Designed miniproteins, single chains, continued (4). Designs and how they scored, part 48

Each design is a single chain, and the fold is of that chain. pLDDT is the mean over its residues in the fold that is shown.

## One batch from the design tools (miniprotein)

Design m13642
Fold by ESMFold2-Fast:
Structure m13642 (fold): chain A 87 residues (1-87)
Amino acid sequence: SMEEKRLEAINAMAETDLLWIKSNLLLKDPSTSKEEKLKQLEKVIEAAERAIELAKELIDTPDGQAMLRDAEVVLEEAKEKLEELKK
């Protein structure tokens, strides 16, 4: 149902936001290894890509449009940090 799709998209976006917060905390921690920082950023990217796909199914709704925008921003920023960290 549309209600189930909305809840799935909300849950995916919430997971993306939590993983992104964790990633930013780990990136600032000098005791966290480069490998762990890379793995965390990869998790953010995977979560954001899933949130984007679910938000696209709701694109004709204001909630879907907002989730798509937010997930795309997180995806772009996480990819940028991943490439910077690989150097």
Scores: mean pLDDT 89

Design m13643
Fold by ESMFold2-Fast:
Structure m13643 (fold): chain A 58 residues (1-58)
Amino acid sequence: DDDKMKKDIDRAKKIYDDINKKTKEEIDKAKKNGSSDSTLQSIKDKGRDEAFKAGTLP
């Protein structure tokens, strides 16, 4: 019930946070390596898609 919904929300938040952190780290690495704007956009798009796929609505 409420406990299950809270656990599902907490799990989804953790997954989103992990994906967002990974995406930020990839963007930071690409910037440090002097990657093009198109490469940065690709990393952002991939991170967004991963977050969307990991999304759960309890």
Scores: mean pLDDT 75

Design m13644
Fold by ESMFold2-Fast:
Formats: structure tokens, C-alpha cells, sequence
Structure m13644 (fold): chain A 65 residues (1-65)
């Protein structure tokens, strides 16, 4: 079984915008992985604020038989 880990990060002045952008990007990446025969088995999310900018990261773990 093959395992792939992909991290998507989005940045915005507000947490809600950073989270929304990261989630949209993660959904796009998940669809691309599914087209390659992978199944996303977990997502983990984290956020941080640095110098007035919010960064939201989503880690996708995907597997293929």
C-alpha cells in the first residue's frame, strides 16, 4: 500500500478567509489524488497568526492499494 502526505497552506488577513481558502485548496488536492487512485484517509488542520497574517494548514494523508 502506498502512502502520500500533502500539506496545503493558505494565508489571509482573517482566520475565516485563510481557513476557507485552505479548505477549498485541500478539496481540490483531494479530488486530484482521487483521480490518481488515492483515497484520503485523514485530514489534520492547524492555524497560526504571524505579523498580522493568518496561516491555515491542512495535512492530507492518502493511501493507494
Amino acid sequence: METLVVTVTASAPTLDDARRQAQDDADRVERQLEQQGFTVVSRSESSARLDGVWHHSIRLTATRA
Scores: mean pLDDT 87

Design m13645
Fold by ESMFold2-Fast:
Structure m13645 (fold): chain A 87 residues (1-87)
Amino acid sequence: GLSEPGPMSSPLSQETAKIILELFEGKISVEEALQRLEELAEQSEPREQAVLYRLMAELLRKAGGPEERIEEYEERAEKARREAEAA
């Protein structure tokens, strides 16, 4: 059917998965995937931002992107993770 199997666990997780699938299918560029993930991260809580920024770093690494940009995303992921753990 139109609905996903089981209950809707997270709209953010579904959006993230769609971006990754579109990237691997060649429907969007790595740059577009990174932009869309960054937009999701900006709308997300620290816990979710940590996952998204780490994912962006991994995507850029797989694409052979510059280490400087990979490190920037890893730093953002680390900051968000620390904020999430501060509770």
Scores: mean pLDDT 76

Design m13646
Fold by ESMFold2-Fast:
Structure m13646 (fold): chain A 62 residues (1-62)
Amino acid sequence: SDAAIQAALDRTVALEERYLRDVEKLPDEQIAEEIARTRKSLEKVVDNGRALVAELRAQAAA
């Protein structure tokens, strides 16, 4: 479901933020930039995946 995908994306971002803060010990400014970049990349992957699945379902139904 879309809600489950969004929840998984949010969890992935939260885990990366924790890793960058606790393990890499990056400054807050750099963490914010990395998290914004990761979220944008994950959103693009999800959107592309949804478009591909829709196309495959349309082809299978024909």
Scores: mean pLDDT 84

Design m13647
Fold by ESMFold2-Fast:
Structure m13647 (fold): chain A 65 residues (1-65)
Amino acid sequence: SIEDDLILAVARIAAASTGVFKDVELKDGTIILYTDSSEEKQKKAEEFAKILEKETGYKVEIKVV
């Protein structure tokens, strides 16, 4: 949907500014943030995910790849 496309675009732009994420996807109403196994990046990813959930109203999940 247009709403999902806009949310994904906003999420990708915001995530890119952090330098932490490898990719961002939207699947079945959930924003998926891909990061690596680095502890420092995981901590930043968790903080970012909480903000993104509050701002978008979408579910956010972190996947380590």
Scores: mean pLDDT 83

Design m13648
Fold by ESMFold2-Fast:
Structure m13648 (fold): chain A 88 residues (1-88)
Amino acid sequence: MEKAAKAGEEGAKKAEEAKNGKEAVEAASEGTLEMEKAGASPGALASAGTGVVAGAVGVVTGDDEFAIKMAAEGLRAGAEAARGGGKG
């Protein structure tokens, strides 16, 4: 849980620091994969993955700012879901 949240936060930071939308989407994709390796829940992975997909749309449409924002936001949402999944 903690490792998955940290992986999402690190991925989000790398996406935010990206120079273009493609780098942001790549950073978010790697962050999502690290979250999966760390045992993130399907819900946390869905949040992160949705951000990657939205970011990819931004890349295709030439909106790098949108791509960076969506990729980073998705990973931060995924990290928050991984942290907020307390004992049920």
Scores: mean pLDDT 80

Design m13649
Fold by ESMFold2-Fast:
Structure m13649 (fold): chain A 87 residues (1-87)
Amino acid sequence: KEEEIRAEVDRQIEAGLSPELAETVRKLLDEGKSFEEITREVLKKAQELYPEDTEEAANRITAEVLNVVGILIDYEIRLEKLKEEEK
């Protein structure tokens, strides 16, 4: 049922992130990148999307990064629960 967990995560990505960030996160997950690597690339991409040196831009970058972190934490928790069920 890992496919069901991934499908739910993909839905959260589509609903919670801009299309460009959604594509970036999906690509990195497909490549098997670590949580840290995904977060780093998302931060870089968000800074490219919101390049203004303003409080509003900083808040948008922070919100996008926190959304990604939340999705990745949820994914990890769901995978750990699945592993426990397989015991």
Scores: mean pLDDT 77

Design m13650
Fold by ESMFold2-Fast:
Structure m13650 (fold): chain A 71 residues (1-71)
Amino acid sequence: MREKIEDEIAISLARMAVSVAKLMASRGKTEEAIEFLEKMKERVSKLPVSEEARKEAIEILDEAIEEIKES
């Protein structure tokens, strides 16, 4: 059985990171926001979670990076 709690934590961390990064970008700290999300991607890739949760979390972070770059 999947470690449901660990998977949920990984996805939640990604969502929280996106919220923080968007707040940073809205205050003109766009480069810092992108760097923060890139670091979170590295951390998520090393978490002992399911491949599905890892892929979802990384996708959330990648989408946020692209959104911030286009803003």
Scores: mean pLDDT 80

Design m13651
Fold by ESMFold2-Fast:
Structure m13651 (fold): chain A 75 residues (1-75)
Amino acid sequence: NLRDQLIQVGRKYYELLENLNTPQDVENYKAELDKAIDLLEQMGIIKLSPEEKKERDNLFEKMVQGLLEIIERNR
C-alpha cells in the first residue's frame, strides 16, 4: 500500500529532523525525501517531467548543502 509507505516515510522524516547531527544523517534525510517524491508520483498525485526531476535533484543538493552548513555552524 503506497499510502502506508508514505506514512512510514513521514515518520522517518520526523525522527531524522530530531537527529540531524552528521553528514550521514543529512544523506538519510535526502533518501527519505526522494522516496516520498517517488511514492507520490506512483500514486498519481504528482507527475514529474525529466526537467522537473532534474530540478528536484538540484533542489536536494542545495538542501543538503544548507543542512551541512547549519550542522557545521552549530558545532
Scores: mean pLDDT 73

Design m13652
Fold by ESMFold2-Fast:
Order: sequence, then structure tokens, then C-alpha cells
Structure m13652 (fold): chain A 77 residues (1-77)
Amino acid sequence: SEELEEVHAEMLLEVARLIEEGAPREEIVKVVEEFQKRYEELSGKTPKLSAEDFVDGLLANREELRAAAEEVERLLA
């Protein structure tokens, strides 16, 4: 779904920005929870990971997240 792709893209860009700005983990988790809720409303599927586990995975792989966000930004430009 195009809508699901947009929600995923927006989440990656927002989370990448928050991490670069040095936002606290709790703030990043809340943002991911909001996007996961939106994803569930559009897809009817429950996310595979909790927001906390998802954020911890991203924080462990910051360079991968940055590369993904830059690619999304490039595709939207």
C-alpha cells in the first residue's frame, strides 16, 4: 500500500532526525509508538517488535538508519 510506504518513510525520517538531534530514548519510543498505531490502523497488522525493541535496534545500528533515511529523502525529493 502506498499509504503504508508513506507512513514507514515518515517514521524513518522522523526517528533519524530525533537521533541526530540527541533526543532522549523515551521521546524516540513515543514517536515510534504513534507511527506503529498508524500502521496498525492502516494495515490491520500488529507490529512484530515493541516500540522499545525497535528503537533499541535502530540505536545499535545508527549508520544503517542514517543511510536508509538519506535514501528515503532522496526518493521523496
Scores: mean pLDDT 80

Design m13653
Fold by ESMFold2-Fast:
Structure m13653 (fold): chain A 63 residues (1-63)
Amino acid sequence: SMEDLEKLSLEEQLEKLEEIIKKIEQNIARYSDNPVIVKAGEKELKELKEKKEELKKKLEEQK
């Protein structure tokens, strides 16, 4: 369909990002022993949060 279903898919992507973020946070906690892993995970977490904010901004712009 050509309706606003694409807008709904962005919403689903946001929810999925939240789940991934939660998983990464758990992994960071698990690997607190390994500073390299923790730092890599924190970097990924930041990038995912930025992507989430950009998707929200894109939804607002599609008014």
Scores: mean pLDDT 76

Design m13654
Fold by ESMFold2-Fast:
Structure m13654 (fold): chain A 73 residues (1-73)
Amino acid sequence: VVYVPTEAEKRAAEALYARSPLFRRFIETSGIELGSREFYSLVRSLLASAGLDVADPVTDEVVARVDAVLQGR
């Protein structure tokens, strides 16, 4: 079954994937399939851990917060 992301989830995921090499590496290393439910669940979880949601614009500050969460692993 193909997971259908919201526009907000899609935009947030695309922006993180484009702006964060660390996020890209994490996805590749984790074996998570791009566009899967697990992929969008991870995006939501990372943003939530940074005190944000998928509706928030992905700024350089948001990327830095997400990168900090990923570095804590």
Scores: mean pLDDT 78

Design m13655
Fold by ESMFold2-Fast:
Order: structure tokens, then C-alpha cells, then sequence
Structure m13655 (fold): chain A 90 residues (1-90)
């Protein structure tokens, strides 16, 4: 069964060396919509790394949301490709 990513919202915030990530994703599996919400906190070695990670995650979320609008069938391989393209622009 293939899941279709309908929307993804990621809010990444750096506070000191702590990265806070809030993710809300809506996926459709067999015509049923599921809302997935995650809140995670990561401690990174420096404030600079936390800031860079926040910027990367926010850009990745925008790229995924744009891709979902153009192609509603997103595979893990397509998500990985989007990640690599965003990483190259940093």
C-alpha cells in the first residue's frame, strides 16, 4: 500500500545549542487521511549547528510541500532526492 503525502508543516527553531522540531503531516492511505504530529528536541554541539539544522529542515519542508503539490505520490526515494537537492543549495 502506498501512502500519499497531502501536506507537511515543519517548524524548526534553534535556541542556543538546542534544536526543537515540530512536524505535522497529513497522509492518505487507502482513501483515509491520518494526521501525524511529532515534537522532538535535539541537543547539538553548537549554536551554529543548531541554526544551520533549523534552516535546512525548514527548506526541506518547503521543498517537500512543493513536490507534494506537483506529484501527490511521494516515495521514500523521491523524499531522499528532495533532501539531497536542498542540501546542495546550502
Amino acid sequence: AQGVLKSIEVEAEAKGNTLKVKTKAVVEIDGKEYTLEFEEEYELPSEEEAKEAAELLNKLAEAIQEAAKKNPLLTVEELQKIYEEVRKKL
Scores: mean pLDDT 71

Design m13656
Fold by ESMFold2-Fast:
Structure m13656 (fold): chain A 117 residues (1-117)
Amino acid sequence: SMSDEARALMDTHDAILDDMIRQAEANGYIPVTQYVTYQLYLAALSAQAMVARSSQSREVTIQLLQRAIAQNRGNIGRLTAFRARAPASLQPDIDSIIQAENSLLEQFEKELQELQE
């Protein structure tokens, strides 16, 4: 189902972010391959969320958005912790990723508010 696909995509996004953080810690920089993979899945998650909302029930969409918001907040917390321990040279790249996660969070929160009105 689209709900199962959306949940799987959210979980995959989290796993890709975790792998990117581990690779950054191991290498002292974010490898291009990990960054590109992250960006592709970020775009896919945003696009899938927009498509799924047009065809799902209100109740199912609310549940998916609540899960997405909780996972994005967790990701921002994880990235903030990583930033605090990262070399200064990595901090701008981490800030860019935090900004991307915050943009998704704002999208999901706005859509949740619109559905609850």
Scores: mean pLDDT 81

Design m13657
Fold by ESMFold2-Fast:
Structure m13657 (fold): chain A 69 residues (1-69)
Amino acid sequence: SLTGLVLTGEPEKVRATVQRLKDKGLIVEVSETPSEDGKEMTATVSVPADKRDEAVKIARDFGLEVKVL
């Protein structure tokens, strides 16, 4: 089963977090949406449900806001 996460923060931090999650094999799907002014980015990622807490910790360690879907 999969869990959805919404990650929000500075574009460089969001991209670094997404790359870290990819490197660890934690991402099944990803969609990135920059804000209209480019100062913020939102990434919606699908991760295995058993890896949810690991993915949330990584995103928080990068200073992102995290919402679990």
Scores: mean pLDDT 84

Design m13658
Fold by ESMFold2-Fast:
Structure m13658 (fold): chain A 90 residues (1-90)
Amino acid sequence: MYKEAVEHLGEAARYLLEVKPSTPKESSKALSHIGDALGALMQGDSKAAVEHLERAIEYAKKALETSKNKEAAQKAVEHLEKAKEAARKL
């Protein structure tokens, strides 16, 4: 589960970097929460990781609404939701 959460966080960050040029504010906030979620996972705090992932999903969905790259934004949301599911099972 930990490995799955980290892999999905990496993919989400990758897609958000593609989205960032058209939605810099929302994408940057989502990326910040991804970093905080990774930090929480590294400390063994799955509850904090899930809370940060919920915030990252919120900002990624806002980026999806205004993004010119809808496919990348949608994939970022999907990977964040999979990371959250993996983190919840820790």
Scores: mean pLDDT 85

Design m13659
Fold by ESMFold2-Fast:
Structure m13659 (fold): chain A 60 residues (1-60)
Amino acid sequence: MSLLEEFKKQLEEWKKYAEENKDEIKARVDAYNTRVKALIDEQKALLEKRRSELEARRKA
């Protein structure tokens, strides 16, 4: 085994460790952001429904 081969293996192990932890944190943050966006979209839909109901009442 050459010195470069040893170095490559060490670097790959460190990359794998960092990627494993980074991906877990990123996935949790992304999941949280997705839930927040869904709540915002739901609120927007409720506001739009109420706006449409008010417009219908004015027209009627």
Scores: mean pLDDT 76

Design m13660
Fold by ESMFold2-Fast:
Structure m13660 (fold): chain A 95 residues (1-95)
Amino acid sequence: MELAREAGEAALRGGRLALAAATGEAIPLAIAGALGGIGGIFLAEKGFSEAEGGRAAEGGGEAAREAGRLAGNAEGIEEGERGRRLGEEARRRGE
């Protein structure tokens, strides 16, 4: 199963949603979430392990979740949490 890719997509979506509402310190976290999501997708597409893609997506999802909380964006929090959880699962299965 392509859990790392799905996790990366969720983290990217969460980061983008948080960024749209973000100000101040939430902006770097939203960008980190989006970049982590892109990293998870990229690693999955290039045939890297679920562990490698999952690590990137887990970190991106966590950053997106925190950015969403700071920005008050519920969808960003939800998608960031999903990216974090799916990324963690992909990492554990790939190890």
Scores: mean pLDDT 82

Design m13661
Fold by ESMFold2-Fast:
Structure m13661 (fold): chain A 77 residues (1-77)
Amino acid sequence: GAFKDHFLKLPQEKRASYIITNAARILKEESVDVLVELVSELPQEEARAVLNYLQSLDDPRFDEAIKRLEKLVEQKE
């Protein structure tokens, strides 16, 4: 989709910020699966930073994404 196409064209250091800025739009316009897929492309530390950000919002719309990302981040070494 458009979010993934743009994300893959970004330099690595911009990718986590792109997800953080667009998380609500990705969830609304695409799906939880797309949001999780984009975070899976990040290094472990950056994926954890995105997870921490989503948890800090205390927004139930992200509950499914947070559960999936917790498992994903645990599997990254």
Scores: mean pLDDT 82

Design m13662
Fold by ESMFold2-Fast:
Structure m13662 (fold): chain A 84 residues (1-84)
Amino acid sequence: MEVTYLIRLEGEGEKVKKALPKVIEAIRNTPGVLSVELVELREDLGFAAIRVVAESEEAAKAAVEEAKKVAKEYGLEAGAEDIT
């Protein structure tokens, strides 16, 4: 069953903006990810939201972990919510 997760990045706006392309690439390169869409970027608020559609909950969780690894490199917080 396809699942949709919302991944949220929070921290310093410049770091969010710099990390975002690498986060999106890491998610896109996760096996079982079907689509990745940037929903919102608010550099002034230190916030970005990414919608991920995955073929399974396991694939979605793997994508979240890959996003968290990249976020950590930039000193950012990353969270995820199942919005299926």
Scores: mean pLDDT 87

Design m13663
Fold by ESMFold2-Fast:
Structure m13663 (fold): chain A 100 residues (1-100)
Amino acid sequence: DRVAELLRRLAEALRRRDLEAAARALSELAGLPVEEAREILELLRRAGFDLDAMAETVERLRPEEAPRFLEALVGRAEAIRLVEEGKYDELIKKEGLEVP
């Protein structure tokens, strides 16, 4: 199973803190350009996400769970980018946190 092999490669790369290898595996799993996959991982790392914890999560994934996990990962990176850009109002609206 190609998906199972890519999940294994991603987890191993994350444990080694090899963001280039992780980005290549994520690129194939998510169907994204390698540059975009690398930016996603770098955003998560800068925000303080534990790469070892991410690797443990990936190791526990079954191939059929990969699409949902990838959507969550990309969405999290987008939220971090919005915070870094100071677009807090867009993030609040997206999360349904309407503060009067």
Scores: mean pLDDT 78

Design m13664
Fold by ESMFold2-Fast:
Parts: C-alpha cells; structure tokens; sequence
Structure m13664 (fold): chain A 79 residues (1-79)
C-alpha cells in the first residue's frame, strides 16, 4: 500500500473521532497497523481559524527508511 493510501485511511478514521486526542490516536493506530510503517506519531488540535476542523499532524517512518510528514485536515462534528 502507498503512503498516500495509508494517509487517506488515517484521515477517514480520524474523521470519526469525537475529540482531538481520539483523532490523533486513530490516525497513529491506522499508520502503525500497516506493515510498511516502522514508526508513526500523530498530534491533533482544533484549527484556530475554523473550529469545525481538526488539524492532525502526522510523522511516519517507513521500513525502507523513508520519512513523511503531513497535516491531515479532518472535519470535526460538534454535538
């Protein structure tokens, strides 16, 4: 699976989170579930310019040594 496909899956799963902390955890768990990913970390915060969006910052190191950093913009559903 490509890093683009893995990031798309992480974004989809994070979009189901009810909190920023849950979004970060779901993104990180999704990345680590793929055998191509050696290590991953994620942090999430509410976008200060749009409270309906979460910014999920992702860092991943692949098993081949490649490193990727991305910010996933995820819709945040208010109650």
Amino acid sequence: MTIEEILAEAKERASKAETAEEAAKLAQDTLLSHPEVASAEAEAQIDPNDPKKLLVKVKATMTNGSRYEATLVVPFKEK
Scores: mean pLDDT 79

Design m13665
Fold by ESMFold2-Fast:
Structure m13665 (fold): chain A 81 residues (1-81)
Amino acid sequence: SETEKLKARLEESYKRLLEVLEEWSRTSSAAGLRVVTEHFLAEMERLVEELEKTNPEVAKLARELLKRFREEAERRIAEAE
């Protein structure tokens, strides 16, 4: 279904963000990592907006998860300093 495809894309986007943070934490500034994080979160937000069109209840859950994803990314950036 379209909902399942969008969920898979959201999951893959978050996984890729975590991989980028892990890989680039050694060579990038905290400011640079935050810029990349905001770019990924903006992409995930667009996927959530598409989810809202197909399944509003799943989209509500995904918006709460995006808040948790931001918190996790900020935690990892702070620990990499």
Scores: mean pLDDT 81

Design m13666
Fold by ESMFold2-Fast:
Structure m13666 (fold): chain A 89 residues (1-89)
Amino acid sequence: MEKDKKLVEEAREILEEAKKLLEELEKETDILKAIGLLLRIIGLLEEARLLLKKAEEEGASEEVIKEIKEIIKEIEEIIKKALEILKSI
């Protein structure tokens, strides 16, 4: 239970950081800085995917696995929005 809570908390922290980076990207007018922000969001997606793999390997509950998968999908949507913003710069 405590271990499962930590996995969910880590996944939520990754998502919140990705949301914050997207807000920074929405205000960015420098293409090189915007690319840097996008790469950081992509890094967070990789961290979330590794966290999912760890959770699955360690036998986390189905609810925890589902929540981490949902967070990964939200980060993928953030990356799609980030790419659209980058195309407009």
Scores: mean pLDDT 85

Design m13667
Fold by ESMFold2-Fast:
Structure m13667 (fold): chain A 60 residues (1-60)
Amino acid sequence: APGLSEEQAELAKKYAEVLKEAQPEMDFEKAFKAIGDELLKDPEKSLKQVKGNLESAGVL
């Protein structure tokens, strides 16, 4: 996604993958874009939230 750092894009992708595993019917591209938009809107808060969710899922 344009405007995301490589680290932010990688975290957004991993989180979208976790969401897709929990809800197989979820559109991966839609989830990835929504997470990316959140990271652009409030990078500090959204990054902490995504990292916390990834740690809870055992991905980090």
Scores: mean pLDDT 74

Design m13668
Fold by ESMFold2-Fast:
Structure m13668 (fold): chain A 92 residues (1-92)
Amino acid sequence: NLDKAQEYLDQAREYLKQGKLAKALDKILQAMDLLGKIIGVENLEKRLGGASTYLALAQQLIYNKTNYGLAEKALKVVLDKLEEILEELKKE
């Protein structure tokens, strides 16, 4: 359900604007879980490409409660890429 994935990404964007990085990450992971069920985990990983590295970085920084500015930048890269993927899927 692409509409539910859109809802999760919209919620992630709102939390990111509020500086609620852990909540933004949680919604990003919920969107990714749903997209992986729709298109397959391997296909999602291929479409994410280099953004997967930024996801890992953001998870590490948020877990360690350090470098929130870098974590925010990393989450923004991941969220922008997931929004691109979702728009491409809506055209298919």
Scores: mean pLDDT 88

Design m13669
Fold by ESMFold2-Fast:
Structure m13669 (fold): chain A 76 residues (1-76)
Amino acid sequence: SVESERIVIPLDPAEAREAAERLYELMRRVLRQAGVSDEEAERLARGAVDGLLDRTRRDGEPVVVEVYFGPAPASA
């Protein structure tokens, strides 16, 4: 089965930082489950989260992201 977590990155800088850390941890978990090394998962997750924070500032709207984690489905 596949689990998912929905994270909202709000416009308030402090709340956005807290949401970004939650998203970072979820993305790192998904990458680790996919067989990515811990160091590479950390780098990739950090880059993705930074991009989303940039997007909230550019668009002036909260960003909603959904992270999927769990056993890999059979390519379907």
Scores: mean pLDDT 74

Design m13670
Fold by ESMFold2-Fast:
Structure m13670 (fold): chain A 98 residues (1-98)
Amino acid sequence: SAKEAAEKLLKANKESGGIASGAANMAENVLLGNVLSPEGQARLDRGLKIAGLSREQAAQGLRQIQASRSQEAKDAARYTADSLRKIGDEIQAELDSK
């Protein structure tokens, strides 16, 4: 599944110092029709071997991770905006009391 691919990619990335994550990004680019250099192709193949994933599985895992991070980023941004609005309201109330 996409979740299993994401978990395998995260584990492989931790063990490889980021090589598996780089390979997943290159796999996504190839699926989008982008051309890799011979050096890029070799890095992709090495990273996929470390991750134990196909190109399709690596790209799917990366999309799953990005979707999760995007949602967390949206939630964090909303929380920050709400907090700043509350602080602004408190400052305005203080000014209006003087």
Scores: mean pLDDT 67

Design m13671
Fold by ESMFold2-Fast:
Structure m13671 (fold): chain A 81 residues (1-81)
Amino acid sequence: DEIKEILRELSLLRAGVTDKLPKGLGEKAAEVGKIILDKALKGEELSDEEIEEMLEKAGIDEEERKLVKKIAEAIKKGREE
């Protein structure tokens, strides 16, 4: 799954293991993705509304917003497994 590969790359970027941006994400979108992942790993949930606010405030392009939303959905699903 492309989304699982992006999530793995995002995890490595968050851990400081790589400086490589995940495929399809710019710097701002990757920062939002890292925040979502960090919150999820700490057992904190972000609502869809909170994610929308973060994306809008950061001025992220529509296509990157869709990708970040798919990543957030995959993170939620991964916590159920």
Scores: mean pLDDT 76

Design m13672
Fold by ESMFold2-Fast:
Structure m13672 (fold): chain A 58 residues (1-58)
Amino acid sequence: SAEEFKKEIKEELLKKGFSEDIAERAALYGVMKYLFEGKSREQAKEEALKVAELLSKN
């Protein structure tokens, strides 16, 4: 499900050392790209990681 996929992305981002807030926001963004823009799961995860890095650094 979409909720399970969001949790998966969030858990991966938390393992990479991102904060709970950043991981939640970035995971939601990635899932939205998957559901509404036709991105693959791998593309959605890559987009989520880019957003998490952006939110953490600048």
Scores: mean pLDDT 84

Design m13673
Fold by ESMFold2-Fast:
Structure m13673 (fold): chain A 67 residues (1-67)
Amino acid sequence: SARDAALAELTAIEGIGPETAEALVDAGFTTLAQLRAATVADLTKVPGIGRERAVAILRGLGAAYAA
């Protein structure tokens, strides 16, 4: 399903576990491109994501795209 594909894509990023990926998808973040466009403030609006988790997600994205 589209949801399963989104969860698999998001969980490939360090700092995004299965529960965090589900919260992100439920909040409308279904692609890595949407996460790369997001700010810490955007991510902290997602239930269960605080500032430290938001920073970890963005760092994980930066590492994944640093090639």
Scores: mean pLDDT 79

Design m13674
Fold by ESMFold2-Fast:
Structure m13674 (fold): chain A 96 residues (1-96)
Amino acid sequence: VQVTQSPSSLTVKEGEKATLTARASGSGIDALMWVRQRLDDPERREVLAVALGASELTLTIENVKPEDTGVYYVEAALADGSVVRGQGTTLTVEKK
């Protein structure tokens, strides 16, 4: 199983829209998830989107805020119970 996410980095202005796209290839994929990992709180992982049985999952963040800045990962949950994680997308939100 291979997981690809794009873009690798994205800078948007406050109030704009950020779109992150994930694709997974291979068999035995039960779910795709977008997860946010905050740099200021490593124990907090937030699941933002889930798609069951899908090979693609797009995360759209409307009206971005500076607090949305962080690293976003796609994770593929496999039928054997393992998880494959993408390489990460760094989102930076600049104030207007």
Scores: mean pLDDT 80

Design m13675
Fold by ESMFold2-Fast:
Structure m13675 (fold): chain A 103 residues (1-103)
Amino acid sequence: PLNENLMLGRSYYAMGESLLRRGDYEGAVEYYELAIEYFEKVPSELEELGRALYNLGLALARLGDYERALAYLERAAELYSKVPSAQAALAETRARIAELRAR
């Protein structure tokens, strides 16, 4: 069975994804921040926390908040580096960091 923090984190993450896909970047930021709050209570779920941090970074970049975007993408990369199955996500995150720094 999933614990309550993991279920809530996943629900807020899904809302964030929905808002991001329809271009509501401010709404996406709010729901990804909520997802991160709950995922941080589940230390074993590093990949899910990393994914929420990555998408928060992307939403912040769309809003022009490059400083916060870079901070969250760097944190996502750090978490993904600890997850052997997340090597593709790590590479994508590093590429996004390089793109934002090249601006």
Scores: mean pLDDT 87

Design m13676
Fold by ESMFold2-Fast:
Structure m13676 (fold): chain A 88 residues (1-88)
Amino acid sequence: SKKQEQQEFLVKFVKRIEQTPPAELLRTLEELLREAEKKNMDPVVIDTLRLLIDSLREGRDITREQVVRALLSTAEVLGLDVDKIRQA
């Protein structure tokens, strides 16, 4: 189902963010945005990634933990299994 695809992608995205060095966070988010757009993920996911990218480009001090939190909030809005994504 589309919800299972969203769940799987968000687990993958959170794992990738947690493995990304802070200096590479912007590049990783840009790559995740491209993957999300290519796979036609929910607009809420795409918009969240764009907001995070824009904030980093503005020079805001955004941590990996804050990025993960934003993605978990997106999962909650979509009615996904937040605990399963958090365990990533």
Scores: mean pLDDT 85

